# Designed miniproteins, single chains, continued (5), part 52

Each design is a single chain, and the fold is of that chain. pLDDT is the mean over its residues in the fold that is shown.

## One batch from the design tools (miniprotein)

Design m17908
Fold by ESMFold2-Fast:
Structure m17908 (fold): chain A 104 residues (1-104)
Amino acid sequence: KREEVEKYMKQAIEYAEKAYELARKHNPELAPRVERFLKALKAMFDTALKETDPEKQKEILGNAYLLAEGEGKRLRAEFEKVSPEIAELVDKMLDYVKKAYEAA
């Protein structure tokens, strides 16, 4: 269970980092929002990885999922208008955040 959660967290961060690098190059107006989202997501995942209580880990991942459902989906909608390639990376990131939460 813990290995599966860790795998999904790593995939979510990988796609978020790819989205950030492309946003820096092609959509500099959105890049600061992606950076803030990525920093928040990394902080929550770092806390979840250090948490030994499964219920507390699930609560932290639930907060990550809420961040994804809010700001993550707003970023997806913005990128869908200007960079469909980045929107696809955000979609994959959102899917892996959900999978991490469901596996916890």
Scores: mean pLDDT 87

Design m17909
Fold by ESMFold2-Fast:
Structure m17909 (fold): chain A 55 residues (1-55)
Amino acid sequence: SAKEAALADIDEMHARERAFVERWAERNGLTPEQLAAMLAAVDAHHARLKAAVEA
């Protein structure tokens, strides 16, 4: 279904965004606390997108 395809794309985007943030944090010498805050923001965005598709 269109919803299933959209959810799969959102999950793939989420995985790519997390990987990007982790590499960016490593390259820029961010603390574990700063990395955790950035990943929390990425996770919150992902949750909002999934909720919007499932509504």
Scores: mean pLDDT 89

Design m17910
Fold by ESMFold2-Fast:
Structure m17910 (fold): chain A 74 residues (1-74)
Amino acid sequence: PAAILAEMEAILDEYLAWLAGQLAAGQITPEQVRADADALLATLAELLRSQGVPQEQIDALVARGRRRVDEIVA
């Protein structure tokens, strides 16, 4: 349902913000940001699929997440 999608979006947003902070502080590399974000996106996609969230909404979340990662490592 929409509530689970919104909660996962919030978790993704918080995690990506944390990764951006770690990158800015020199604690991790751009490649580590991409790897960690990709792992989380895959986990969230599988969780949302198991909860019956429509694939188009899952695809939109993943695309949004990847776009934000590209901005962080630019």
Scores: mean pLDDT 86

Design m17911
Fold by ESMFold2-Fast:
Structure m17911 (fold): chain A 63 residues (1-63)
Amino acid sequence: MSLEQLTVEAYNLLTSGKSAADVAAYLKSQGVTTTEQADEVAALLVKYGVSQEDADEVKAHIV
């Protein structure tokens, strides 16, 4: 999966009521493990309408 597609899935999980920790666990299971990948995911989540606080919480659970 592309990082963009994984981030769309992360967005869907967040909007369905999953916690930032659960979403981060999903992303890590798919190979999102680096700070650079976590930064890109957080930026894309904000672009999709997630708050900066929630996006940063997902990022904090990945790294």
Scores: mean pLDDT 84

Design m17912
Fold by ESMFold2-Fast:
Structure m17912 (fold): chain A 111 residues (1-111)
Amino acid sequence: AEEILKKGREAAEKIKKASLEEVDEILNEVIPELQSYLSDEDPRVRAAAILSIGEIMGAVASRKELLEKYKPQIENVKEVLKEYLKDEDEVVREAARKALELIEEPIKKNE
């Protein structure tokens, strides 16, 4: 789980200063990998993946040009994360709540 969180933090940090091409590469590589962890049997792994996705998409939404370009992808990810608000494990539900806040706060600021 720690390695997943580190990957999310590093990707989010890169996105804050990356070119549009670099952002596209990061999203196409990292988001599918993190989404694969959402079906893991360990709730700590699911929670780490959810938080990492939230950090990455929050960084995307924090840049107005990226928010406009990737709005459909951001909305699709939000819908996926909303399903985890109903997860069996409280830690996963809390991670989903936190991840959705990380994405929604910059959207509200840029509207």
Scores: mean pLDDT 86

Design m17913
Fold by ESMFold2-Fast:
Structure m17913 (fold): chain A 85 residues (1-85)
Amino acid sequence: MEEEIEKILKEIEELAKELEPYVEELAKKVKEKTLSELEKKFLEELLKAVGYGTRAEKTKKYKEELPKMLEYLKKAKELAKKIEE
């Protein structure tokens, strides 16, 4: 079980690193109120991922919460790819 959690955490870290440039650009656009509909959806999926990560830390239900965090980060990556098009 611990090994499965470690694998999920590594995937989360790698996805977070890939998404970091998009998050920085979004932070600027949020302040300017210039977010597109796709960028809003991307932010919503990121916020859901962060929410599950926070719940994992508070509840220590890592096996339940971390896979959901990873799921929403993967959805955010798909939206980020569409934003680049």
Scores: mean pLDDT 79

Design m17914
Fold by ESMFold2-Fast:
Structure m17914 (fold): chain A 65 residues (1-65)
Amino acid sequence: SALQRALRELEELIRNSPTVQQGRDVGTAHLRRLQEQGFSQADLVQLQRRMQEELRRKARELRRR
């Protein structure tokens, strides 16, 4: 589905970012584009939840250095 693809793209953008802040910035920009493409508020809420989960994961990974 379009939502599943958007979730995967969001995960990749955040994982490929070198910092948590850059991950947040690219994730926020991606969500803005999806809103402009007509994604529902319910889908955007799910995407925002996934963004927070991936940002928490990235923060944990960076703390292990």
Scores: mean pLDDT 85

Design m17915
Fold by ESMFold2-Fast:
Structure m17915 (fold): chain A 60 residues (1-60)
Amino acid sequence: SPSKEEIEREIVRALTLMTISVSLLAGESVEEALEEAYRLNAPIDEEVAKETVEERREEL
């Protein structure tokens, strides 16, 4: 089974990709999308990560 740290890294990676996609679809620039992606690459809690994704989706 994957470790908690491996799961957290995979969640952050998936959320980073989703955030980039959502930001671009919302009409944000590539620069803005990348800045948000760098922010999410920091170690974060799973609940915080999920909340961030939902907030980004609501901005569409």
Scores: mean pLDDT 63

Design m17916
Fold by ESMFold2-Fast:
Structure m17916 (fold): chain A 58 residues (1-58)
Amino acid sequence: SDELRELAAELGLSVEDAIRLGEIARALGMDVAVQLAVREGGASEEKARRLVELAVEA
């Protein structure tokens, strides 16, 4: 989705990185993926969680 691409770019992540976070969320749980996105993206937990939610739906 365009929202996924735009939010990934805002967090300094590629779309491929975002899709991998969705895979991590499905395998290990949402909180693990959100914490990884916060660490790598330097972003708020709310934005990281939204990115992971979009990636899981992709």
Scores: mean pLDDT 79

Design m17917
Fold by ESMFold2-Fast:
Structure m17917 (fold): chain A 61 residues (1-61)
Amino acid sequence: MTSLEELRAVLDRIVARLRAGDEEGAVAALHEYQELLERASPEDAREAVEEFLRRARELDA
């Protein structure tokens, strides 16, 4: 079962790759994140997506 902690770790990698300009690495990490979301509980998946959207907004600023 995918934990919220595992989802956060992958999200941190996505953000780090995007900040470094590593678009290929960011896309690879995003695919990993999507696979983990499919295995997560609905509650953890919802929290993870909300956190993802907050972090994405930070990158756009």
Scores: mean pLDDT 78

Design m17918
Fold by ESMFold2-Fast:
Structure m17918 (fold): chain A 64 residues (1-64)
Amino acid sequence: SEEIIRRAREAEEEFIRKHRNDPQLVEAYRRLARRIIRLAESEDEFDRGVAEVGVASMESSLRS
């Protein structure tokens, strides 16, 4: 799930850039990205599926 991990990191970087004045929101998003990356690293298909949905949700939060 290298692609999902890359997407999660990219979404995290963009979110931090957009919300630099809200440190609590940024910290929450960082924790979310970390959890999604852990799931994407799992050998379990269900965990990877959850990571895929999670990354899509992260990306959706960045779109206007």
Scores: mean pLDDT 83

Design m17919
Fold by ESMFold2-Fast:
Structure m17919 (fold): chain A 62 residues (1-62)
Amino acid sequence: GLSEEQARAAAETIASMDLRGRVAALGALAKDSGVRLSWEELEALARQDVDALAAFIREVTA
């Protein structure tokens, strides 16, 4: 899994993208980690702050 620092850096990179880019990046990460999220769940997650995104990245890469 990713370290806390690595997950936060990834979250900051995703947060710098527009909404479509964030949804695409989070969807790819979830799929690669075996986690299935709906489009609505991915969009809701994409609208969260960096701390929530970092927590998600750590959870799916654990």
Scores: mean pLDDT 81

Design m17920
Fold by ESMFold2-Fast:
Structure m17920 (fold): chain A 76 residues (1-76)
Amino acid sequence: MVKLDQEKLKEHLLALLEKVVKWAEEGKLSKEEALRFLDEAEALVKELLAKGQISEETANELLEAIEKARERVEEL
């Protein structure tokens, strides 16, 4: 049906956000590149919500994680 892929998608996006932050911390990714990725991730989450492919609860959780990742990158 519809919602099962939300948990898997959430896990994948959360793992990818953590990886991006770590790569920025290690200097393997610039702050600008990391922030661009976070902007793209935010746009993707909003698109998935608009299409009804994820719940508002899942979208809010992912957007919060993206905001926290953005804060961590900006502190570098």
Scores: mean pLDDT 81

Design m17922
Fold by ESMFold2-Fast:
Structure m17922 (fold): chain A 96 residues (1-96)
Amino acid sequence: SEARRALARGDYDAAVEAAEKEIKKNPNNQDAYDLLARAYLRRGDYEKAVEVIEKAKKNGIELTVGMYSLLAAAYELLGDEEKARKVTEEMIKKAK
């Protein structure tokens, strides 16, 4: 995907734009939500990274262990240690 290529070259603004377009074309594209969340985290937009992963969950997309890890990291960077711990517990349960 274009989002993956942009993220790989460190162009986080292009990665966000491409991932948003990929989600608009296919709202069930799990990979596009993962890439969008990674791009937001790399930009320091931690709240937006949380919003993207929570939106994926609300839309019925199964979260990968990697997406749970991104969500936990975003909550830690926002200073929400309680939410980060709860997400980590869900991640451990999912990995089993």
Scores: mean pLDDT 86

Design m17923
Fold by ESMFold2-Fast:
Structure m17923 (fold): chain A 65 residues (1-65)
Amino acid sequence: DKVVEEAKEKAAPEIEELAKKKKASDDQGDEASRKAVEALEEAGKTGDAEKGVKEAIERAKEALS
């Protein structure tokens, strides 16, 4: 839980910046956020916040592409 929250806090600014830069629609932004949260929750199970942040950002980029 704490690892997931910490990773969300670190990933959120970059995901938001990517969405703004891509002029993403609300639907695209929601999809990117959903995929990012999924990656963060998976990383939380392993306790690796750094890996979670990287995977969340990568999935958000892929969803916005």
Scores: mean pLDDT 72

Design m17924
Fold by ESMFold2-Fast:
Structure m17924 (fold): chain A 55 residues (1-55)
Amino acid sequence: GSMRQKLLEAIGRVLRAMGDVIQAELEGASAEELAKLREEYEKAKKEFEELLKEL
């Protein structure tokens, strides 16, 4: 696929991971569960930033 398609998919992953963190916080999830969701969010952000470097 094109770089544009990869960027849109990467943005989608970032937004979904952020939503998971917010939802878990609202539901009163444990600190350990929140830490794991935050790691997924940070990973998604890093993958998006690496794609931006290839523009």
Scores: mean pLDDT 84

Design m17925
Fold by ESMFold2-Fast:
Structure m17925 (fold): chain A 64 residues (1-64)
Amino acid sequence: SRAQQLQQQIQQLKRQEAVRYTAYSILLIGTDDPAERARLEAELAAFQAQVQAQLAALQAQLAA
């Protein structure tokens, strides 16, 4: 059903967020330049915000 597809897309996005977060965490551990750290942190925050927006949209479709 569409509800099952939406739920699976939600699970997939959560897994993708976890993988990307881990990758950025590794990069941040190896990065000493404050400007580069700030850029990586901003990129990670933007990615997480995008994922949260996509999750909200999928959850709204599931609730409809």
Scores: mean pLDDT 86

Design m17926
Fold by ESMFold2-Fast:
Structure m17926 (fold): chain A 68 residues (1-68)
Amino acid sequence: MVEVKLPKEEIIEGLRERAEERGEMSDETIEYLASYLKNEQDILYVLEALEEGIRSEEEAKEFFKKLE
């Protein structure tokens, strides 16, 4: 692997860490995010959402609903 494209698995791990610390995200939310990570574009959006500091599960869902 030469080019730096963040793998889906690493992003999911990042989500878990933040979800565990916050205790806000449910398994359903993580699965919902994982569904969108099938597409490369969605990976970038997930990263931006994490940097923006999503605090609630609802905010995450609304963010990704726009991608649908």
Scores: mean pLDDT 57

Design m17927
Fold by ESMFold2-Fast:
Structure m17927 (fold): chain A 95 residues (1-95)
Amino acid sequence: MEKKKLEEIKKELEEIIEKLEKEAKKKENDPNSKMSPELLELAKEGLVKAILLGDLETVDRLVALIAQLNSSESRDEVNEYLSPAIEKALKERLE
């Protein structure tokens, strides 16, 4: 039963990543396009799902996509887009 729930979260995460990658490619073709607030919230939701799955590689992938979509080249700027609760949860999980 828990395995099915984790598989559903994984599928939702994959859909979020695919959508974000399509938007990132669109921004590469049009560098003047700005990331919508809805896409930023979707990216944050993806990060939460990746953390819940313990998929650190997907977390890194999503952080990179958020940086690309927001024209941010620094990890510090990307970290400001994460909620304090998510950052705290990540630190507690690593300890």
Scores: mean pLDDT 66

Design m17928
Fold by ESMFold2-Fast:
Structure m17928 (fold): chain A 84 residues (1-84)
Amino acid sequence: LEEQVEELKARIAENPDDAEAWFNLGLVLLGLKRYDEAEEAFRKAIELDPDDEDLLLFLKNRAESFPEYAPIFTPLYEYGLELR
């Protein structure tokens, strides 16, 4: 997991506009329970690709299915909608 974080950070350092890399970084950080860093990574992914319907649907579904994640995913979903 930590190895995946470093690989994704290296990918982002080369391509900071890679929304997929930011989203994947958020997922790995979430698995590590590094919630503040995960939120920041997801926010960056949304800012880079606010028209990604699959990403917004993912955030909505995770907030609804996993109440422990709702404080992170619900505001991110709403933020993504505001950027459209």
Scores: mean pLDDT 77

Design m17929
Fold by ESMFold2-Fast:
Structure m17929 (fold): chain A 60 residues (1-60)
Amino acid sequence: SLLEQYKKDIENAEKAIAELERELARTPPGSREHVRLEMALNIEKAALDYLKSKVEELEK
């Protein structure tokens, strides 16, 4: 179902965020790679918020 797909996408996004946060913690501040990881993390967090809003909408 669509709800099941969104829940899987949420789990995947949460895992991706955790991995990006771990990589960011190991990356030197001010490096090009640090900036890229911050951008990727912000994109994943925005996607997670969107997916959570869709799950809440479908469970009402």
Scores: mean pLDDT 86

Design m17930
Fold by ESMFold2-Fast:
Structure m17930 (fold): chain A 69 residues (1-69)
Amino acid sequence: MTKELIEEARKAFERGDLDKAMELLRKAISTGNEEAADELMELGLRLRDAGTPGAQELIEKGKELRKKK
C-alpha cells in the first residue's frame, strides 16, 4: 500500500540509499493516492536537498496529486 511504500522510502533515505528511496516514492506516486501527496512532497524535498537526481520531478508529481480531490 502507498503508506508502506513511503515508510520504506523514508527508511532507505535515512540509510543513505537515495536510489532505493526514489524507486519506492515513484511506486507510491503510481498508486495515485492523493492522501499521500504531502508525505511524498516532504520526502521529495529532503531527497532534492541531498542532491538526488529526479527529486524535483517527484515534488512536481506530488503537487499534481494534491490538486486532485
Scores: mean pLDDT 75

Design m17931
Fold by ESMFold2-Fast:
Structure m17931 (fold): chain A 62 residues (1-62)
Amino acid sequence: SMSEEIIKRIEEASNKESKSGKKVTLDDAIRDLVRAVMLVIAKRQGLSEEEAEKLADEIIKK
């Protein structure tokens, strides 16, 4: 719920100010958030920080 609220706030701010098509800013922010969330989840599952980051990067890329 917390991560979803953060994503919503970024999306709302971007939508209000970047209605003309500044999507790269929102896309970059969402990618960073997804990566951070995946890192936290993977580390909680017992993976090392390096492994968690690698896994998150693969998911975001594909």
Scores: mean pLDDT 64

Design m17932
Fold by ESMFold2-Fast:
Structure m17932 (fold): chain A 70 residues (1-70)
Amino acid sequence: TEEARRALEAAGLAAEGLLKLRDPDPAVRAEGERLIAEGVALHPLARGVVEALERALARGEEVAVDLPPL
């Protein structure tokens, strides 16, 4: 469905954005922030992905990212 496709695309943008925020180059970090904002604008699932990944990264815990049925 279009909903599922947008959710996956938004999640991908959020994940890539978070990876870029770990780069020492401020230009790459700015790109990461842009990608996260784009993902959130595309689908609200992106916010949940960002929060889940930030939590996992902060604690070094294994996270089962289970996407809800769309």
Scores: mean pLDDT 72

Design m17933
Fold by ESMFold2-Fast:
Structure m17933 (fold): chain A 77 residues (1-77)
Amino acid sequence: QYAQQAADYAREALRLAERAGESPEVIEYLRQAQRYAEAGNSKEAYWYASQAISLSTNPEVRRYAWLAMQYASKAYQ
């Protein structure tokens, strides 16, 4: 279930970003990625996770956001 895995990875990235004190913009993008993935809108989930990666400097946040992107990409093919 690729959409559920994308949502789970986005949720983990969001949790890590909040704990790491990432910018509100990164946190907002990860929250949107999770919401869109949960709603089955994998294309939007991919875009928001991609934006979070572009702004984040935390390697764990970037890793889980990248995983969210990979599974979102598989879900909307």
Scores: mean pLDDT 85

Design m17934
Fold by ESMFold2-Fast:
Structure m17934 (fold): chain A 59 residues (1-59)
Amino acid sequence: GAELEALARRYGLSVRQVEGLMTLVRELPDDVAVAFIMHEMGFSREEAEALVAELRRLL
C-alpha cells in the first residue's frame, strides 16, 4: 500500500525490497534483522534500527 511506497522512497529501497524486509522482521529477532539490513543493504546501524522499528509499526 501507500505506506510501503513511502517507506521505500524514504530509505532508497524498492517496494519489493521493503516487502521482503517485512517478511524478515516478522520471522526474525530485531538484532538479527538489523544485522541483515546492515550487511545486505549497506545501511548504518542507526538507519537499520530505524527501518526495523518502522517495519514493526506496519506489521
Scores: mean pLDDT 84

Design m17936
Fold by ESMFold2-Fast:
Structure m17936 (fold): chain A 77 residues (1-77)
Amino acid sequence: MTEEELLEAIRRLREDLEQLRELFADDPRVQAIVEEAEERLREAEELVREGRLEEAARLLKETVGEVQRRLAELLAA
């Protein structure tokens, strides 16, 4: 994945997180998931700036998987 592709992926995920924050504004559990994911996205942006593109890509993949898993658990409960 190129630097441009990684930054675009981070931007799109950030937009998805903002939508989740708005849709579930009154649910503190969802707000916690969004907040933690935003922290991981800041780390991924730092990795991209350092040229550590493979690590940034892995962190993005892990962050997406974690958000999806935690949301699925909340919605199933």
Scores: mean pLDDT 83

Design m17937
Fold by ESMFold2-Fast:
Structure m17937 (fold): chain A 58 residues (1-58)
Amino acid sequence: SEPVVIDLSDATVEEALEAVERLVEVTGLPREHALQLVTKSLEELGKTEVARAVREAF
């Protein structure tokens, strides 16, 4: 299957939460796994506070 590309460079907490739901819908991954992928991507982009807020809000 083709990889899903989601750009999180300028993502807000709300957009990151939507990205988690989109990953679940497209890939069928468990929500917790999708959350880990999104937060890891945010942390790699230097968005550590957004990643933490996403984890707390989810």
Scores: mean pLDDT 75

Design m17938
Fold by ESMFold2-Fast:
Structure m17938 (fold): chain A 73 residues (1-73)
Amino acid sequence: MVPFRELSEEELEELLEEAERLLEEIRENKDNPKKVAELIARVVGLVLRLVGDGQTEEARELVKRLNEVLEEI
């Protein structure tokens, strides 16, 4: 198995801040389906990174927030 390096508290905060930025960009680009699709793919990548690090609750919260944003557009 490839060893999973635990995210530091700082790295986790940076990842969650990037996720917040991507969610806001989805809202701002709601009239551009191609841009929205690219942003969704990036958010999914962050979810997978959180799951890989064992941050399952943070990953679930991010998926929930992504779904809420997608329901608004």
Scores: mean pLDDT 79

Design m17939
Fold by ESMFold2-Fast:
Parts: structure tokens; sequence; C-alpha cells
Structure m17939 (fold): chain A 64 residues (1-64)
């Protein structure tokens, strides 16, 4: 099947280090893992040098 780029997920374009941070953050959030990864990725794109603790705090703000 062909997926229209307008609605495609770009999670796969993260670096290995960024993907690791996303997984660590997702494991710490009290929400669905898919939602947690999307939130973590969005925050990491804005703050690419942020550590896991900072990403968790920012994700919690978005969940508020």
Amino acid sequence: TIINPQFSSDLSDLTAEQKEKVEEVAGQLPVDPVVARLIAEAILRQKPDADVETLVQEAQRLLK
C-alpha cells in the first residue's frame, strides 16, 4: 500500500540517540506508549540536546 506523505509519521528520521531518549521518556509517562513517543519526539525536535528528565517534565506539561 502507498501512504500519502501528508499523513505519514516521521519518527524514523530521528537519530539513534534521539530514538533512545524517546523510548526512555515513553517508558516514564503514564499514557499510551504511542502517544508518549509522539509527545517525546515533538519536545525533542524543539530541544534536541535535552536529557530524559527534561523531556519527561516537558511531556507532563503537554499532558496537562
Scores: mean pLDDT 70

Design m17940
Fold by ESMFold2-Fast:
Structure m17940 (fold): chain A 61 residues (1-61)
Amino acid sequence: GPADIEKKKEKIDKALETLLKTAPLEVAIRVLQLELQLAEQAGDPELAAYVREKIEELKKL
């Protein structure tokens, strides 16, 4: 439901914050690309769209 998707988005945001503090940008992008693949395989288009947006934001840095 909507609460589940918001919790999943929050987990992605927290994981990304940690990655950006501890790893190179290229590694953070690769991890998000894996998360995108998993969201697509799970049939979660809203989560997939969210992760895709985060990848594009990082590519602009």
Scores: mean pLDDT 83

Design m17941
Fold by ESMFold2-Fast:
Structure m17941 (fold): chain A 55 residues (1-55)
Amino acid sequence: SMEEEFKKLSEEFFKAVEEKAPREEIIKLLQEMISKATDPKVKELLEKLLAALKR
């Protein structure tokens, strides 16, 4: 399901952040999370985070 895919991507995203992965990899994971997000409020927050990382 999309919820299970989102959960897996969330785990990969937090692991990448904790391991200090390259910004480009973190951005890629965040973009994939946005594409799988079903809650409009969650999607909005992730899009704001993506905009902050691209600065």
Scores: mean pLDDT 81

Design m17942
Fold by ESMFold2-Fast:
Structure m17942 (fold): chain A 72 residues (1-72)
Amino acid sequence: SALLQAVINRDYDALAEALEKDPESPQALTALRNAAGAHGGERLLEIATKLVEQLPDNPIARDALKNAKINL
């Protein structure tokens, strides 16, 4: 899939774009959570933080933020 390829290539701007268009997409949310757990870094923390502000009660968004904070 295009989102999986973007994550493999560390194209997090493509991931952010997908989440901007459909913030509740299970595929995009899962891709963010998995990328945050596997890669970490400041850009994924930025994306996960903004997503939790938009979806404060979404468990996948919250897990993505947790993973991003652990993997700084």
Scores: mean pLDDT 84

Design m17943
Fold by ESMFold2-Fast:
Structure m17943 (fold): chain A 86 residues (1-86)
Amino acid sequence: MAVEEEAKRDRGKMSQEQRDKVREDALKAGMPREEVDRILRESEEAGVGFKGAMRAVVVEWIARKLREIGDEIDAELAAKRKQRLL
């Protein structure tokens, strides 16, 4: 189907503007540049295009944010545990 041909055409083909957009959003969100550049490169080599690259960056960003939130929750639970042991 034509949709499959369009998806295949987009494989490994991102404009510089699309790459810059993904990088800028990820860096503004606090992701390390090295990790963002690696994800962009791997996404292009894998042929997943802009959507795949954005997805990979978002997944890594969410994972990083969940780790930060988890650390905060764990610290708060530890503080409450201190109160409960009394």
Scores: mean pLDDT 70

Design m17944
Fold by ESMFold2-Fast:
Structure m17944 (fold): chain A 70 residues (1-70)
Amino acid sequence: AAEEALRAAREMLEAGVSPREAVAYLAQRLADSGDEGLAQKVVLATRPAVEAGDGRGALRAAEAAVREAL
C-alpha cells in the first residue's frame, strides 16, 4: 500500500503536478489504508520541501518517513 502510494506520488510529480498536491494525494492514500499516523508523519516531514516548491525534496522526505515506519 505505502509503496504503491509513493509510486503514484512520484508519477504525479513527473507529470508536473505540484509538490503540495502530490503529497496531499500520498497522505490521503495512506490514511485511506488505515495508516493515519504515517500520513501525518509524511505531511510533517515533507512540509519544508512543499513550501519551497521542491518536488524532489518532498519525495525524498516522504520516502524517508515511509522507510522509518517499516
Scores: mean pLDDT 84

Design m17945
Fold by ESMFold2-Fast:
Structure m17945 (fold): chain A 84 residues (1-84)
Amino acid sequence: MLPPEVVEELRKLLEEAEEALRAGDLEAAAEALQKAADLLVATGDPEAIAAVQRAIGEASRQPSVREALEVILRTLREFVEKNS
């Protein structure tokens, strides 16, 4: 399970990313998702690192930047909700 402090920050970053995507602000969405990925990697948790790698791998298969960011958001959110 992720530390509660990390879960709180991740939820805020993922919410910021979702709001940015709804507004069409791809740069803001990418920045929030990058911060979330960096925070997950910084935990040193192998499952968290694997979730980030999976998100990047799935994003690389998307035809557009927006769809890539949407898949990163979904993948990281799923991990956080299961590990909260």
Scores: mean pLDDT 86

